# Designs tried in a protein design run: designed miniproteins, single chains, continued (4). Part 43

Each design is a single chain, and the fold is of that chain. pLDDT is the mean over its residues in the fold that is shown.

## One batch from the design tools (miniprotein)

Design m13558
Fold by ESMFold2-Fast:
Structure m13558 (fold): chain A 85 residues (1-85)
Amino acid sequence: MKEEFQKQIEESVKLLNSKDKEKRRQGAVRLIVLLHEAKTPEQVQEILDAMRKIYKENPEDSEVAKIAKNIIFAAEQQLERLKAA
């Protein structure tokens, strides 16, 4: 009953929370792809909420928090563009 988009976000978040640097990189890339595929403000908001949670749960100077912060910035820009359309 969960949308496929939500499942893809959850799988990407799991990769981003990995101790393996290459898996974290894969998670980051997948989230950026999902952000580009997002067609609605609601889809962008789901990514934004997931990234804000990661940022809150990790030390601010960690690689994971820095990746989350960059995706948050990109998601906020995408959300603004979709609301303006």
Scores: mean pLDDT 80

Design m13559
Fold by ESMFold2-Fast:
Structure m13559 (fold): chain A 89 residues (1-89)
Amino acid sequence: ELDDEIEIGVLEIRAAVAKVTGDYLALGQAYLELGKHYDKLGRKDEAIKSYEEAIEAFRKAIETSTDPEVRKQAEELLKEAEKYLEKVK
């Protein structure tokens, strides 16, 4: 709906900014939320793609981060994204 479309637009901007700045944790979080919004709207293909992008971003956050807290948060969110991807399939 209109509120969901606005939120999707905001999340797409957040993902673009995170990608440009190399903030893989923020990138994963944006894609995870995009996946949830697309799933809610019944846009299954976009939801799957968004969850897959979130998983990849969280893997990069784990691999590239020197901050233990960022790694821990990314590991937890990676598991959440994998669960949502399995559920939407």
Scores: mean pLDDT 85

Design m13560
Fold by ESMFold2-Fast:
Structure m13560 (fold): chain A 70 residues (1-70)
Amino acid sequence: NAMKQKAIEHLQRAIEALERGDYDEAAKHFEEAMKALGAPASAPLWAQTAREDPEFALRMARVALKALEE
């Protein structure tokens, strides 16, 4: 469960970064979260989404965080 916890921590930090408008920091945390979940191939897409569509990234991060916490 260590990798799941690491993903949760990075998603929480990504959400915080998006809320304060730090899209580069959010992108880094999405990359680390995806690597922790064993999905490194989706890391660049999540990083791009954080920079290009931060509102969508924030919505999806909240959905992912809720799913991981359940």
Scores: mean pLDDT 84

Design m13561
Fold by ESMFold2-Fast:
Structure m13561 (fold): chain A 61 residues (1-61)
Amino acid sequence: SLEEKKEEIIKKSLEAYKKKGIKAGLTVLFREAARLEAEGVPQEEIHELMEEFAKEVKKAE
């Protein structure tokens, strides 16, 4: 489902962030977000994905 894909993207992006810093996390996030956009996922869902990543980064500090 879309929700499962979004959770997996957050997990991958956060793992990259924890291992190699914010640039690595954002690189994974933006690459996966571009794939979702290409698949026709609405902008609202992409924005929610970005917000959830930011929330998780704040928790990881």
Scores: mean pLDDT 83

Design m13562
Fold by ESMFold2-Fast:
Structure m13562 (fold): chain A 66 residues (1-66)
Amino acid sequence: MYIVKLSGLDATGATAAALIGIGQPGAKVKVASDGSVVIEGDLSKEDVEAIKQVAEDHGGTAEVSK
């Protein structure tokens, strides 16, 4: 199980990260009004890397925990 917390994203980056999370069975996605996104679930390593890349591409940061 991974928890990926994203901050500092623009609206496009927040939406892209949320869509990756929603695509995972059983994952929980929370998007806050400030543009922060939390994705929690049994994510694959590839999905975690894709989410981190979205954060970097949109000027934000990604914190990953188990």
Scores: mean pLDDT 78

Design m13563
Fold by ESMFold2-Fast:
Structure m13563 (fold): chain A 110 residues (1-110)
Amino acid sequence: MEARERAERGLEEVEQLTAETEKLAAQARASTDAAEAEKLFEEAGKKARDAADLAAETMQYAAGHLSREEVEEVRSRMDELMNRTNDAYKAAYDAKTEITQRNAQQAAAA
């Protein structure tokens, strides 16, 4: 039970980092400034790396302390969080790219 509680805390902390990455991606999409969007993308990348590092640490702990069936359950849940984190990071990148392209198109239309 205690080992499972530690794995659950790891999942919760990765979920918090995932949510922060998603928030940064949303801010990048709402930005009208290319430099701001670039900075938000950089910050999202840092949070995504922190999430990946904590996910790896949590999975290493789980593999050493939980049953095979419990490790598979934790891995499935962690894979979902990492997919969300990767999707958010890509969304931040796309937002930065779209703002840059929009600004260039507006300048060309003058």
Scores: mean pLDDT 86

Design m13564
Fold by ESMFold2-Fast:
Structure m13564 (fold): chain A 68 residues (1-68)
Amino acid sequence: SEEEKREAMLNLLRSILVEKGESQEEIDAFLEEVKDKSPREIAELFIKKYPEYKKTVEFALKVLEERS
């Protein structure tokens, strides 16, 4: 479902931000900003803020879109 795909994307992005050492406040702020957006919109906003993860996030989005 769209909700499950959104949750999977958010979980991946949270993991990336935690590994990067981002503050809990910044992580929560990003998640609040994108909570009602599609997986593609979430991915695009994340790439805009963290362009170094473009390839990783685009690959994850492709995998999610290929799952029924």
Scores: mean pLDDT 81

Design m13565
Fold by ESMFold2-Fast:
Structure m13565 (fold): chain A 99 residues (1-99)
Amino acid sequence: DEVGRIVEEAVRVLEEMFNREFPRYEISQEEIDAWEAYLRRYTRLPGSPEALRIGAAAGLIAYREYKEKYSPDEARRLALQIGALAAWRAEERRRAAEA
């Protein structure tokens, strides 16, 4: 499951970032914030900030993988789709854990 793999990788990346002191201008933080803004263009997203952040990180990871094979615009479009799917999958996992 590629989306599940990317979700797990995104969680790991966010945990690493949370445990580090980053300057506020650090590009990796800005990229994740930009991907969150892009994901909000989709009509239905989970309301959980945690799920949305996982989706944004997953989209960024997918974009970095896809930009080597696709045009920048196509890579971004595909990565946003992966990010949206990852956000909903993270929300499903969160709800299952709380049930």
Scores: mean pLDDT 67

Design m13566
Fold by ESMFold2-Fast:
Structure m13566 (fold): chain A 102 residues (1-102)
Amino acid sequence: ASPLERVAAEILALAEEILAILEADPAVPEALKARLRALVDAMRAAVEARDWEGFLALLADFLGLVGEAAPRLSPEARARVAALLARLDGLVVRLAELLAAA
């Protein structure tokens, strides 16, 4: 896979880990969990289509919904999500650099 495809795959893996934490928390509304899963599925489809602009737009929507869910989480779950978001932020910067170089 290209460096861009590898970074996008790592972002998807982190998004799946964040989603798993949110799906396990009963304080997160089921409708919000469904919307988050649909966004992760759409992000995967965008990677398969090599639609990097669409991928970034879907990722932004995903991060917005994660922000809506975060105050509802236990302190432990919130800390785990924050750590994954920090790792994801670094990968988003790297993805943007690779796209600018393409």
Scores: mean pLDDT 88

Design m13567
Fold by ESMFold2-Fast:
Structure m13567 (fold): chain A 71 residues (1-71)
Amino acid sequence: GTPRQIELVERALALARERGRLTAADLAEVFGRSAGLVMLRELRRVTGSRAPSLSVAQLERALALFRAGEV
């Protein structure tokens, strides 16, 4: 992934650790409605998840994949 994608996933993971998980509403609150929606779509693509919310474990896996350059 790009440095910007890694930064955004790290911020999303920190938020998920505070809140227990991330919803579209959580992402919209922190990143803004448009950027939050793009972020959710990207995280769902990388994790293969169709869920409306993302777990800490899913975000940790996504971060590892972005850092490895596999996505």
Scores: mean pLDDT 77

Design m13568
Fold by ESMFold2-Fast:
Structure m13568 (fold): chain A 73 residues (1-73)
Amino acid sequence: SELEELKKELEKEKKKLEELEREVEKLKEKLKVAPEEEKEKLRKELLELEIELGVTQLKIAVLNTVIKKLEEK
């Protein structure tokens, strides 16, 4: 079923979102105590993680919308 496959993908993306949120929090804490020479690298890594977080949130929103439409007749 298409609906079942989409629900599986939604659960996968939700798990990815939780992992990315944890990684962002850890990196923000590292940034607070990092030496100045490491901060630029950490800021770049944080930006890349925040972009992936945003993309994952968008995918979840789209999946929720599609699932809702398929459940409505």
Scores: mean pLDDT 86

Design m13569
Fold by ESMFold2-Fast:
Structure m13569 (fold): chain A 82 residues (1-82)
Amino acid sequence: MEQEKIELIEKALPSLDKEDQAKLYLALGKAYLKLEKYEEAVEYYKKSLALDPENKEAWENLGKALEKLGKEEEAKRYYELA
């Protein structure tokens, strides 16, 4: 399920505008978080936030992924932005 979703999103990304790319990067981050691939989740949440820095959900999930990687102080800063 999540792996199939990741594949579909990656295929769609190059043809989308910035708003839709931000949404799909957020979805990729969530999918990698569910797969416990925290480094990849962080990467995609950061890509989403580069396009949509006002997305509170992306800041919260970025903090969660960073905590899972043991980057607790960095995670705390991002939770404060959420």
Scores: mean pLDDT 78

Design m13570
Fold by ESMFold2-Fast:
Structure m13570 (fold): chain A 46 residues (1-46)
Amino acid sequence: MEEEIKKLGERVKKLIDEAREAYRRGDFQKASELLKKANEEAVKAS
């Protein structure tokens, strides 16, 4: 479980980092899409 959580965390963190960068640039549409992907990855691992 913890190993799976670590791998999930790396995937989700990358998507969140990209969303944060898009949000910082004012690209809210792209940020929203990246956050949706992060949420989908988190849900799929549940």
Scores: mean pLDDT 76

Design m13571
Fold by ESMFold2-Fast:
Structure m13571 (fold): chain A 65 residues (1-65)
Amino acid sequence: MELLEEGERLAAEGRLEEAIEAYRAAIARDPLLAEAYTALAEVLRRAGRDEEALSYENLAAALRA
């Protein structure tokens, strides 16, 4: 959970690439954590990486289904 919180803090600071790395680390630790995929998708959209964001949104939806 610390990695998810770290990503949220970095994203709030506008440090989008560092937030992406923190969320990827959270996913690596818990690949079933749908919240990390959702958070990663949101940061990717803020970074203008909409196609990557859509992929992670779809993964998050699949994990919740």
Scores: mean pLDDT 82

Design m13572
Fold by ESMFold2-Fast:
Structure m13572 (fold): chain A 58 residues (1-58)
Amino acid sequence: SLDDLIDEAVRGLSKKSVEEAEKIKKELLQILRDMGFPEEEIERVEKALTEEIERLRK
């Protein structure tokens, strides 16, 4: 499910530096767009990953 993909992606970012997490977020969002995911679902993924990256900054 999309929620499972988000959980896996967030978990993957939790072990990265902020710089690496930002790169992974950008690349993942592009892959999802290229695969034809709806923009609403891509926005949900972007929000979850952005929140995780902000947590890593603190």
Scores: mean pLDDT 83

Design m13573
Fold by ESMFold2-Fast:
Structure m13573 (fold): chain A 91 residues (1-91)
Amino acid sequence: SELEKLKKWLQEEAERKLSEAKTEAEKKMIQEQLDAEIAALESSESYQRIYQTRYYNEQLLKLYKEVAAEKGPDAATQAVWEEIRKRAAEG
């Protein structure tokens, strides 16, 4: 489900932040923020829509960076445009 994808993405984002954290206090704050965001997603469709937009924007940026590194910026722009078009067709 979309909710499960968002929860997994938030968990993966938190794991990256935890790997960069230098203190136990920072790690605790990251975990508390993750727990709060997951609770908000489970309780609010509006919050789910906001996080879905964030998730898809990050996926487009990752796609651009990957294709740009391999094939250059013109190919990356085309790949992002095609992905946007595909998602628009899916509703």
Scores: mean pLDDT 82

Design m13574
Fold by ESMFold2-Fast:
Structure m13574 (fold): chain A 87 residues (1-87)
Amino acid sequence: MVTGYAYVSVDGTPSKKEEVDEEVRKLIDEIEEEARKGKKSVTKTTKAGDRTITVTVEAPDPETALELVREFREALEQGIYHVTRRS
């Protein structure tokens, strides 16, 4: 069963191969701040040129959301734009 996920959406559709890493990292920083405040479901949106980039983190609790943020940062360094946690 999937217990949490993080993903990037471009122009309103999920994307696993997006090359806007700098903007995605900035959105993840904002999501981490919200998770530290006790949020477990956070969505942040920005624009990169003519594209709209949305990053979503969904978790059952804020601790899992923070773990997903850390795993997602590591995944981005490897060119991966989605992370799921399973129990």
Scores: mean pLDDT 72

Design m13576
Fold by ESMFold2-Fast:
Structure m13576 (fold): chain A 78 residues (1-78)
Amino acid sequence: SEKPVKITIKLKEGTNLSYVKELIDSLFGDDPNFLGYDVDEEKNEITVLLKPGTDVDKAVEALKSIPGVEEVRVEEAE
């Protein structure tokens, strides 16, 4: 079975979460492989969920372009 891809971005302290969410919607909102995102306000993290077979490298580059992103981590979801 093909597993969805999870990409977690860690935001710098004081980053405007609403602004980052708007940028994610702008980058991925028209992508049929975009399943959504989850926000962890306590950790300052957003996890983007993509369909199996998505261009992960392109998605990582797009997320790294967002102001206030400190780290980007990729893992497969079960």
Scores: mean pLDDT 80

Design m13577
Fold by ESMFold2-Fast:
Structure m13577 (fold): chain A 93 residues (1-93)
Amino acid sequence: MAEEKLEKAREYIEKARELLREAAKSEDLEKQEELIEKALEYLRKAEEYIREAEKLGADPEEVKELRLEIEILRAMAEMLRTVLKLEKEKEKK
């Protein structure tokens, strides 16, 4: 059912959010990179579940809100990735 797909999307969004929180707090650059990559994978899975839910007639407002959350978390991941790249350059020289 559409609601089951939306619930799966919410689960993956929440997992991605937790991974990004851990990445932001991590002092280990390698661990931070792994957490960011896992978060982006979970956001991709969430987007797939949202697309399936939309095809099944899910509430357009709920679909819009979840897509907005994914966009915000993707922006956060890209920002953390940029910071990580700068920190790695400092460690090299």
Scores: mean pLDDT 83

Design m13578
Fold by ESMFold2-Fast:
Structure m13578 (fold): chain A 55 residues (1-55)
Amino acid sequence: SEQARQYRDEGDRAFEAGNYFDAIVYYSKALELEPDNEEIRRNLREAHDKWRASL
């Protein structure tokens, strides 16, 4: 969906900026709209891993 695409784009921007918690929030919103999207699920997992490492 267009909304999920916008959330993914915001998540990608946050991730690239090192704002991993914001990336988690946006990827989670995208995944709520597209729960079977494995790419979003992978991005969300990576954002969690980076956030955990940053503490």
Scores: mean pLDDT 86

Design m13579
Fold by ESMFold2-Fast:
Structure m13579 (fold): chain A 56 residues (1-56)
Amino acid sequence: SKDLLLRIAAHDNGVSVETVRKGLELAREGRYEEAGKLLGVSPESVRSLLAAVESA
């Protein structure tokens, strides 16, 4: 479930689910550095998270 994956990502990164959703929106627009700063992770980690969410 996409919702479950978002909750896991929020917990693992110490942010809210809404923050994860906003980070993924930025990533979908190609704004990986901004998404990474928002989530507290590398741009590469954001790419991996987006791929995981899109495949769930």
Scores: mean pLDDT 82

Design m13580
Fold by ESMFold2-Fast:
Structure m13580 (fold): chain A 66 residues (1-66)
Amino acid sequence: REEVTKENLKLLDELNEALRNNDWEKVEELIKELAEKYKLTPEQVKELLEIAKERAEAIKKVEEKK
């Protein structure tokens, strides 16, 4: 949790691409990997899932405008 920036930015980039592709299997896999790697609590995992869902909704709205 202290060295959040570098590894989480990498995972966030992959997560954003999975969200853009509506690849929920990949999104769940990435969040699960993050949780296992950093021993995240169930509460933190829930927050990450909520953030991912919000990001997916925002990306979908932007891309559908095209």
Scores: mean pLDDT 69

Design m13581
Fold by ESMFold2-Fast:
Structure m13581 (fold): chain A 76 residues (1-76)
Amino acid sequence: SAAEEAERLLEEAKKAALEGDLEKALELMEKAWEVARPLALEDLLAEGYSEEEAEELLEEGRRRGIEEIKKLYEAA
């Protein structure tokens, strides 16, 4: 499923960050986000968010994901 693929890509991104490959980690995180985004959007709309609110929340989540990958890289 798309959710399983996104989770796999996110785990690979975290591993790449811990191994010191920030470029690969950020690329994998971006791929995970692209796979997960349609499902996350559908879930937010189902929760009653507007399309504009859902898009804002998704962009905030993407930024936080990038920050967490960078923190893992710095901790490695």
Scores: mean pLDDT 84

Design m13582
Fold by ESMFold2-Fast:
Structure m13582 (fold): chain A 84 residues (1-84)
Amino acid sequence: SEEDKRFIKKGAELIRKAAEAVRQGNTEEAEIYATLVDMMAAIAKNAGLTEIADKLRRASDAVLQGRVDEAEKLAKEMEKIAEK
């Protein structure tokens, strides 16, 4: 659905912002975006978007652990899903 695509695109956007904050050493900003991504994961799970929820949770964890390349890869995968 169009609503699902917008939600997925917003999730990918927040992951990319979180990853950029990590790369810049902005720990506070990275934690804020990671928290928003984790909240979106809970919303996705409740909506039955299991694959999206998994990717959002993994991206939030990756950001908090400084695994920037993994977070960016997850954002790219979500962007591809939203483009279908």
Scores: mean pLDDT 89

Design m13583
Fold by ESMFold2-Fast:
Structure m13583 (fold): chain A 60 residues (1-60)
Amino acid sequence: SDETVEALLPLVRRRVSRELALEDPARARELIKAFLRQMGETDEARIEELAERLLEAILA
């Protein structure tokens, strides 16, 4: 949800810089997915959706 993205975004930004996301978006996405799994997310479809939305927010 939007609230989940907003809550996670500051934490993800500490791990994945905008510069990394611009230079290597595939690597940035994988780092975001790894972070989400570390935080307890187990639904792969949800991880994919949240990672995409977090990456888009970093690149905005």
Scores: mean pLDDT 85

Design m13584
Fold by ESMFold2-Fast:
Structure m13584 (fold): chain A 74 residues (1-74)
Amino acid sequence: SEAAKASTDRLLAGLKTILERAKEAAKQGRDDLAKELVDIGEQVGDTLLKNPALTPEQRKEVQKLLDEGRKIKE
């Protein structure tokens, strides 16, 4: 449905924004903020991965973003 696609697109855009902010926080030595942002990103990513409207390309992108988040928490 149009609503499901719009919701998925918004959540994916949100995940990208959260992880970019997490990378910036980590670069600035704000480790607690970076980890908190990754945790929020993991929740958004989990919601996306449970959505049957998620395309194969979007699924790969979500997995890549979650992998990047995991590296920030190292």
Scores: mean pLDDT 85

Design m13585
Fold by ESMFold2-Fast:
Structure m13585 (fold): chain A 74 residues (1-74)
Amino acid sequence: SAAAALVRALDPDGSGRVPVEEAARALSAWTGADFEEVLAELREAAPDGYVDAAEMARWLARHGAKDPAAVPPA
């Protein structure tokens, strides 16, 4: 899935968790959404400051990507 590929690209250690700021930057760049808006929404959903693939997949389904095969930005 696109969310799993994006998490893998942002977290090479394989912990399965990405800092919310890095996740927001990647989602903003990939979907064209405003960074500050994405950051605020992710912080509402994950106030501990980290998002996993499932949380990114939920955000993408509601706000941005409808293509499950999309490649994350470099």
Scores: mean pLDDT 71

Design m13586
Fold by ESMFold2-Fast:
Structure m13586 (fold): chain A 84 residues (1-84)
Amino acid sequence: SKKELILKAIGLILRAIGEVFQAELLIKQGKYDEAIELAKRAIEDAEEAIRLAKEAGDEGLVKAAEEVKKKAEEVLKEAEAKKK
């Protein structure tokens, strides 16, 4: 159902946001491997949210999920660059 797709997409977006914030905290702590792993999970969750939001026809959720994916990709790049 469209409602179920929307709720699943929202849940994945919220999860990805939490993973991005946790990855940023891990970067500040010098835990780059853990930050990389969380950033990758955030990208996967955001990509699934984009797919579900597109299937539901919710352009606002698609854009929200794309913004979260972009932030997750930036965090991944930062963690990889700081890993020595």
Scores: mean pLDDT 91

Design m13587
Fold by ESMFold2-Fast:
Structure m13587 (fold): chain A 55 residues (1-55)
Amino acid sequence: SELIDRLGKKYGLSREQLLAAAEAYLENEVQRRVALHDTGLSEEELEELVRHVLE
C-alpha cells in the first residue's frame, strides 16, 4: 500500500501502528484524538488512512 508506506516514512510509524490508529479513529472521539496525538498525523491524513483501510 503506497499510502501506508508514505505515511509510515513521513511520521516514522510501522504498518501496525498506522492500522491501530485507523481502528482507534473508528472506535470513538476520545480514541480518535489519542491516535492523532500519538501518530502526529493530521485529521485529513488519518481520515484518508481510514478510508483506505475500509476500501
Scores: mean pLDDT 82

Design m13588
Fold by ESMFold2-Fast:
Structure m13588 (fold): chain A 93 residues (1-93)
Amino acid sequence: TAELKSILLSVSLSAEEAIKLLEEGNTEEAIKHLQELIEKVKRAAKQFNSPTLEKIAELIEKALEALKEGNTEKAIELLKEVVELAKKELEKL
């Protein structure tokens, strides 16, 4: 559980940083940050067999698609959902 807690905290903090970068107009840096995050989350989802981490990976993937289409507002909404899911899962541990 300690390793899973560390991953969920990292996910929450990384998603919040990506939101901040997007709000500042730093879209390219946000995309790089999210690409690193999704690889880490997908690996953890398999390792822990976690439906919550699988859902988080799906939301990050959709956020990256939204950014590719220029829809920053939708990407921020999806990333806020990532933060909420990570925080709720942390409360259960």
Scores: mean pLDDT 87

Design m13589
Fold by ESMFold2-Fast:
Structure m13589 (fold): chain A 60 residues (1-60)
Amino acid sequence: MIIATAKKDYTAKSPEELSVKKGEELEILEVLDGERVLARNKKGEEGIIPKSVIGSVKVT
């Protein structure tokens, strides 16, 4: 699976987006068009985040 670490805090602006904290590990489920990805957090919550929030990426 693909695990990304958030490089900054992000607050969801719509029900489709996911709020994340700097340093949080997220599973990348799908790369969306343009600047966004679909991600899942450790609680199993899924939502869209901007690619600009993504720092380091690891494949496991």
Scores: mean pLDDT 80

Design m13590
Fold by ESMFold2-Fast:
Structure m13590 (fold): chain A 103 residues (1-103)
Amino acid sequence: SKYDEILEKVESFFQELLERFADDPEAREAIETLYLAFKAVLNYLKKKNIPDELMEELADRMIEIARQEAEDYAAGKITPEEALSRALNRLAEAVREILEKYK
């Protein structure tokens, strides 16, 4: 299904991210926590019958959020905890915008 394709895209991205930070336990914990939050959000929105187009838009935004925070961490600009906090705040904003488009 389209939803399964969206989930696979998100899962593949987080697997690559975990491989990138394989030797960094604090970064891995932050990445795993963020992935669980993203997965929970997608599962919740699926139950709300959000259209596949908006689900894909959200998934793409989730990947971009995680990518940007990972790059800032890799550049030494922020801690793993700061990256996680920023990503969760940006995820909450993205979810609000998607729900506003649906209503």
Scores: mean pLDDT 87

Design m13591
Fold by ESMFold2-Fast:
Structure m13591 (fold): chain A 63 residues (1-63)
Amino acid sequence: GTVEEGRRAFEEAVRLAREGKGEEANRQGTLGVILLAEGGASQEEIDALVERVRAALREAGLA
């Protein structure tokens, strides 16, 4: 469903960030936010997943 697709988009965003692909990571993260919000996920879950992407980008030297 939409929530599961959003979670997969965030998993892909973290993977792309760790590979040094900051632009692709941000695009997948944005898709994840949209899909989770449309699917009715909590703002707390969305914020936690966004922070995971930001942490991965910082670890990769992209933020």
Scores: mean pLDDT 86

Design m13592
Fold by ESMFold2-Fast:
Parts: structure tokens; C-alpha cells; sequence
Structure m13592 (fold): chain A 88 residues (1-88)
């Protein structure tokens, strides 16, 4: 599950959004509680200037990260992203 989310992030960093979305969809199908997967979805929407959609995915990722100790390292970055987008 996590490996698919990490692959999705890798494709996103390469600007291959189609492959990123495919891998993130598979990650969430295997584990719907992966904060990283929702974070990548938010980043793709942010790049598409869909700030409202990006905020929703970042908030979902933060909620999941707060409930899982292994994902807490994502919280600070997610809070910063949400705050910055809400100012736009």
C-alpha cells in the first residue's frame, strides 16, 4: 500500500500526473488511510490551481496522520500547505 503511494509521489515529482494518479488510486484501494496518498492528490490539485480541492485532500491527510503515529511527520508540512492556500 505505502509503496504505491511512494511511487505516485515519484511520478508526481516527474510531472507524470497520469501515472501518479494511477498509483495513488491503487494505494488508496489497498489502504484508504494513507495520509501520503491524500497529500499527493492535494499537490496535483494545487498544481492544477484547484485550491479548494487541494485543501480538502490536505485536511484529510492531516486527519489521518494525526490518528497514526507512523504518519505524524507529515502534519507540520500539511498544516503549512493548508494555511498558505487559505490565504489565496
Amino acid sequence: ALEYAEKGKEYYEQEDYASALKYIEEALKKDPNLALAYKVLGEILEDRENYEGAIKYYEKAKELAEKDESQRHLIEELEKKIEELKKK
Scores: mean pLDDT 82

Design m13593
Fold by ESMFold2-Fast:
Structure m13593 (fold): chain A 55 residues (1-55)
Amino acid sequence: GLSRAEIDAMLRATFPDMPEERREELVDRLMAVRDDPAAQRKVWIDFANEYLDSQ
């Protein structure tokens, strides 16, 4: 599975202006499902949609 550092790097690249607190929340959510790639992908997509819709 992805490491916490890899997830953080991905978020920094995808959402460079994301607040630190929001990024830490998403990292924690993704780490909770790190051993389930399908669930991890869904959390990622759902959060990305929520974030983009809130801008």
Scores: mean pLDDT 75

Design m13594
Fold by ESMFold2-Fast:
Structure m13594 (fold): chain A 59 residues (1-59)
Amino acid sequence: MSELIEKGEEYFKKKNYELALKYYQEAIDIVRKGEVYVNGGTLVKLQQLKDEALKKLGL
């Protein structure tokens, strides 16, 4: 999971928001399937990062 978040942040810094969004969505899907145990705050943070990438794509 940490690798997916790191890749998402890397692509976000490179302004490749489509790839950043893809990695954040993959991290969310893994959490929802229960493959990784995280608290609710981590899921909320991932959803916020996804929303930020979506807003950037609207620019």
Scores: mean pLDDT 76

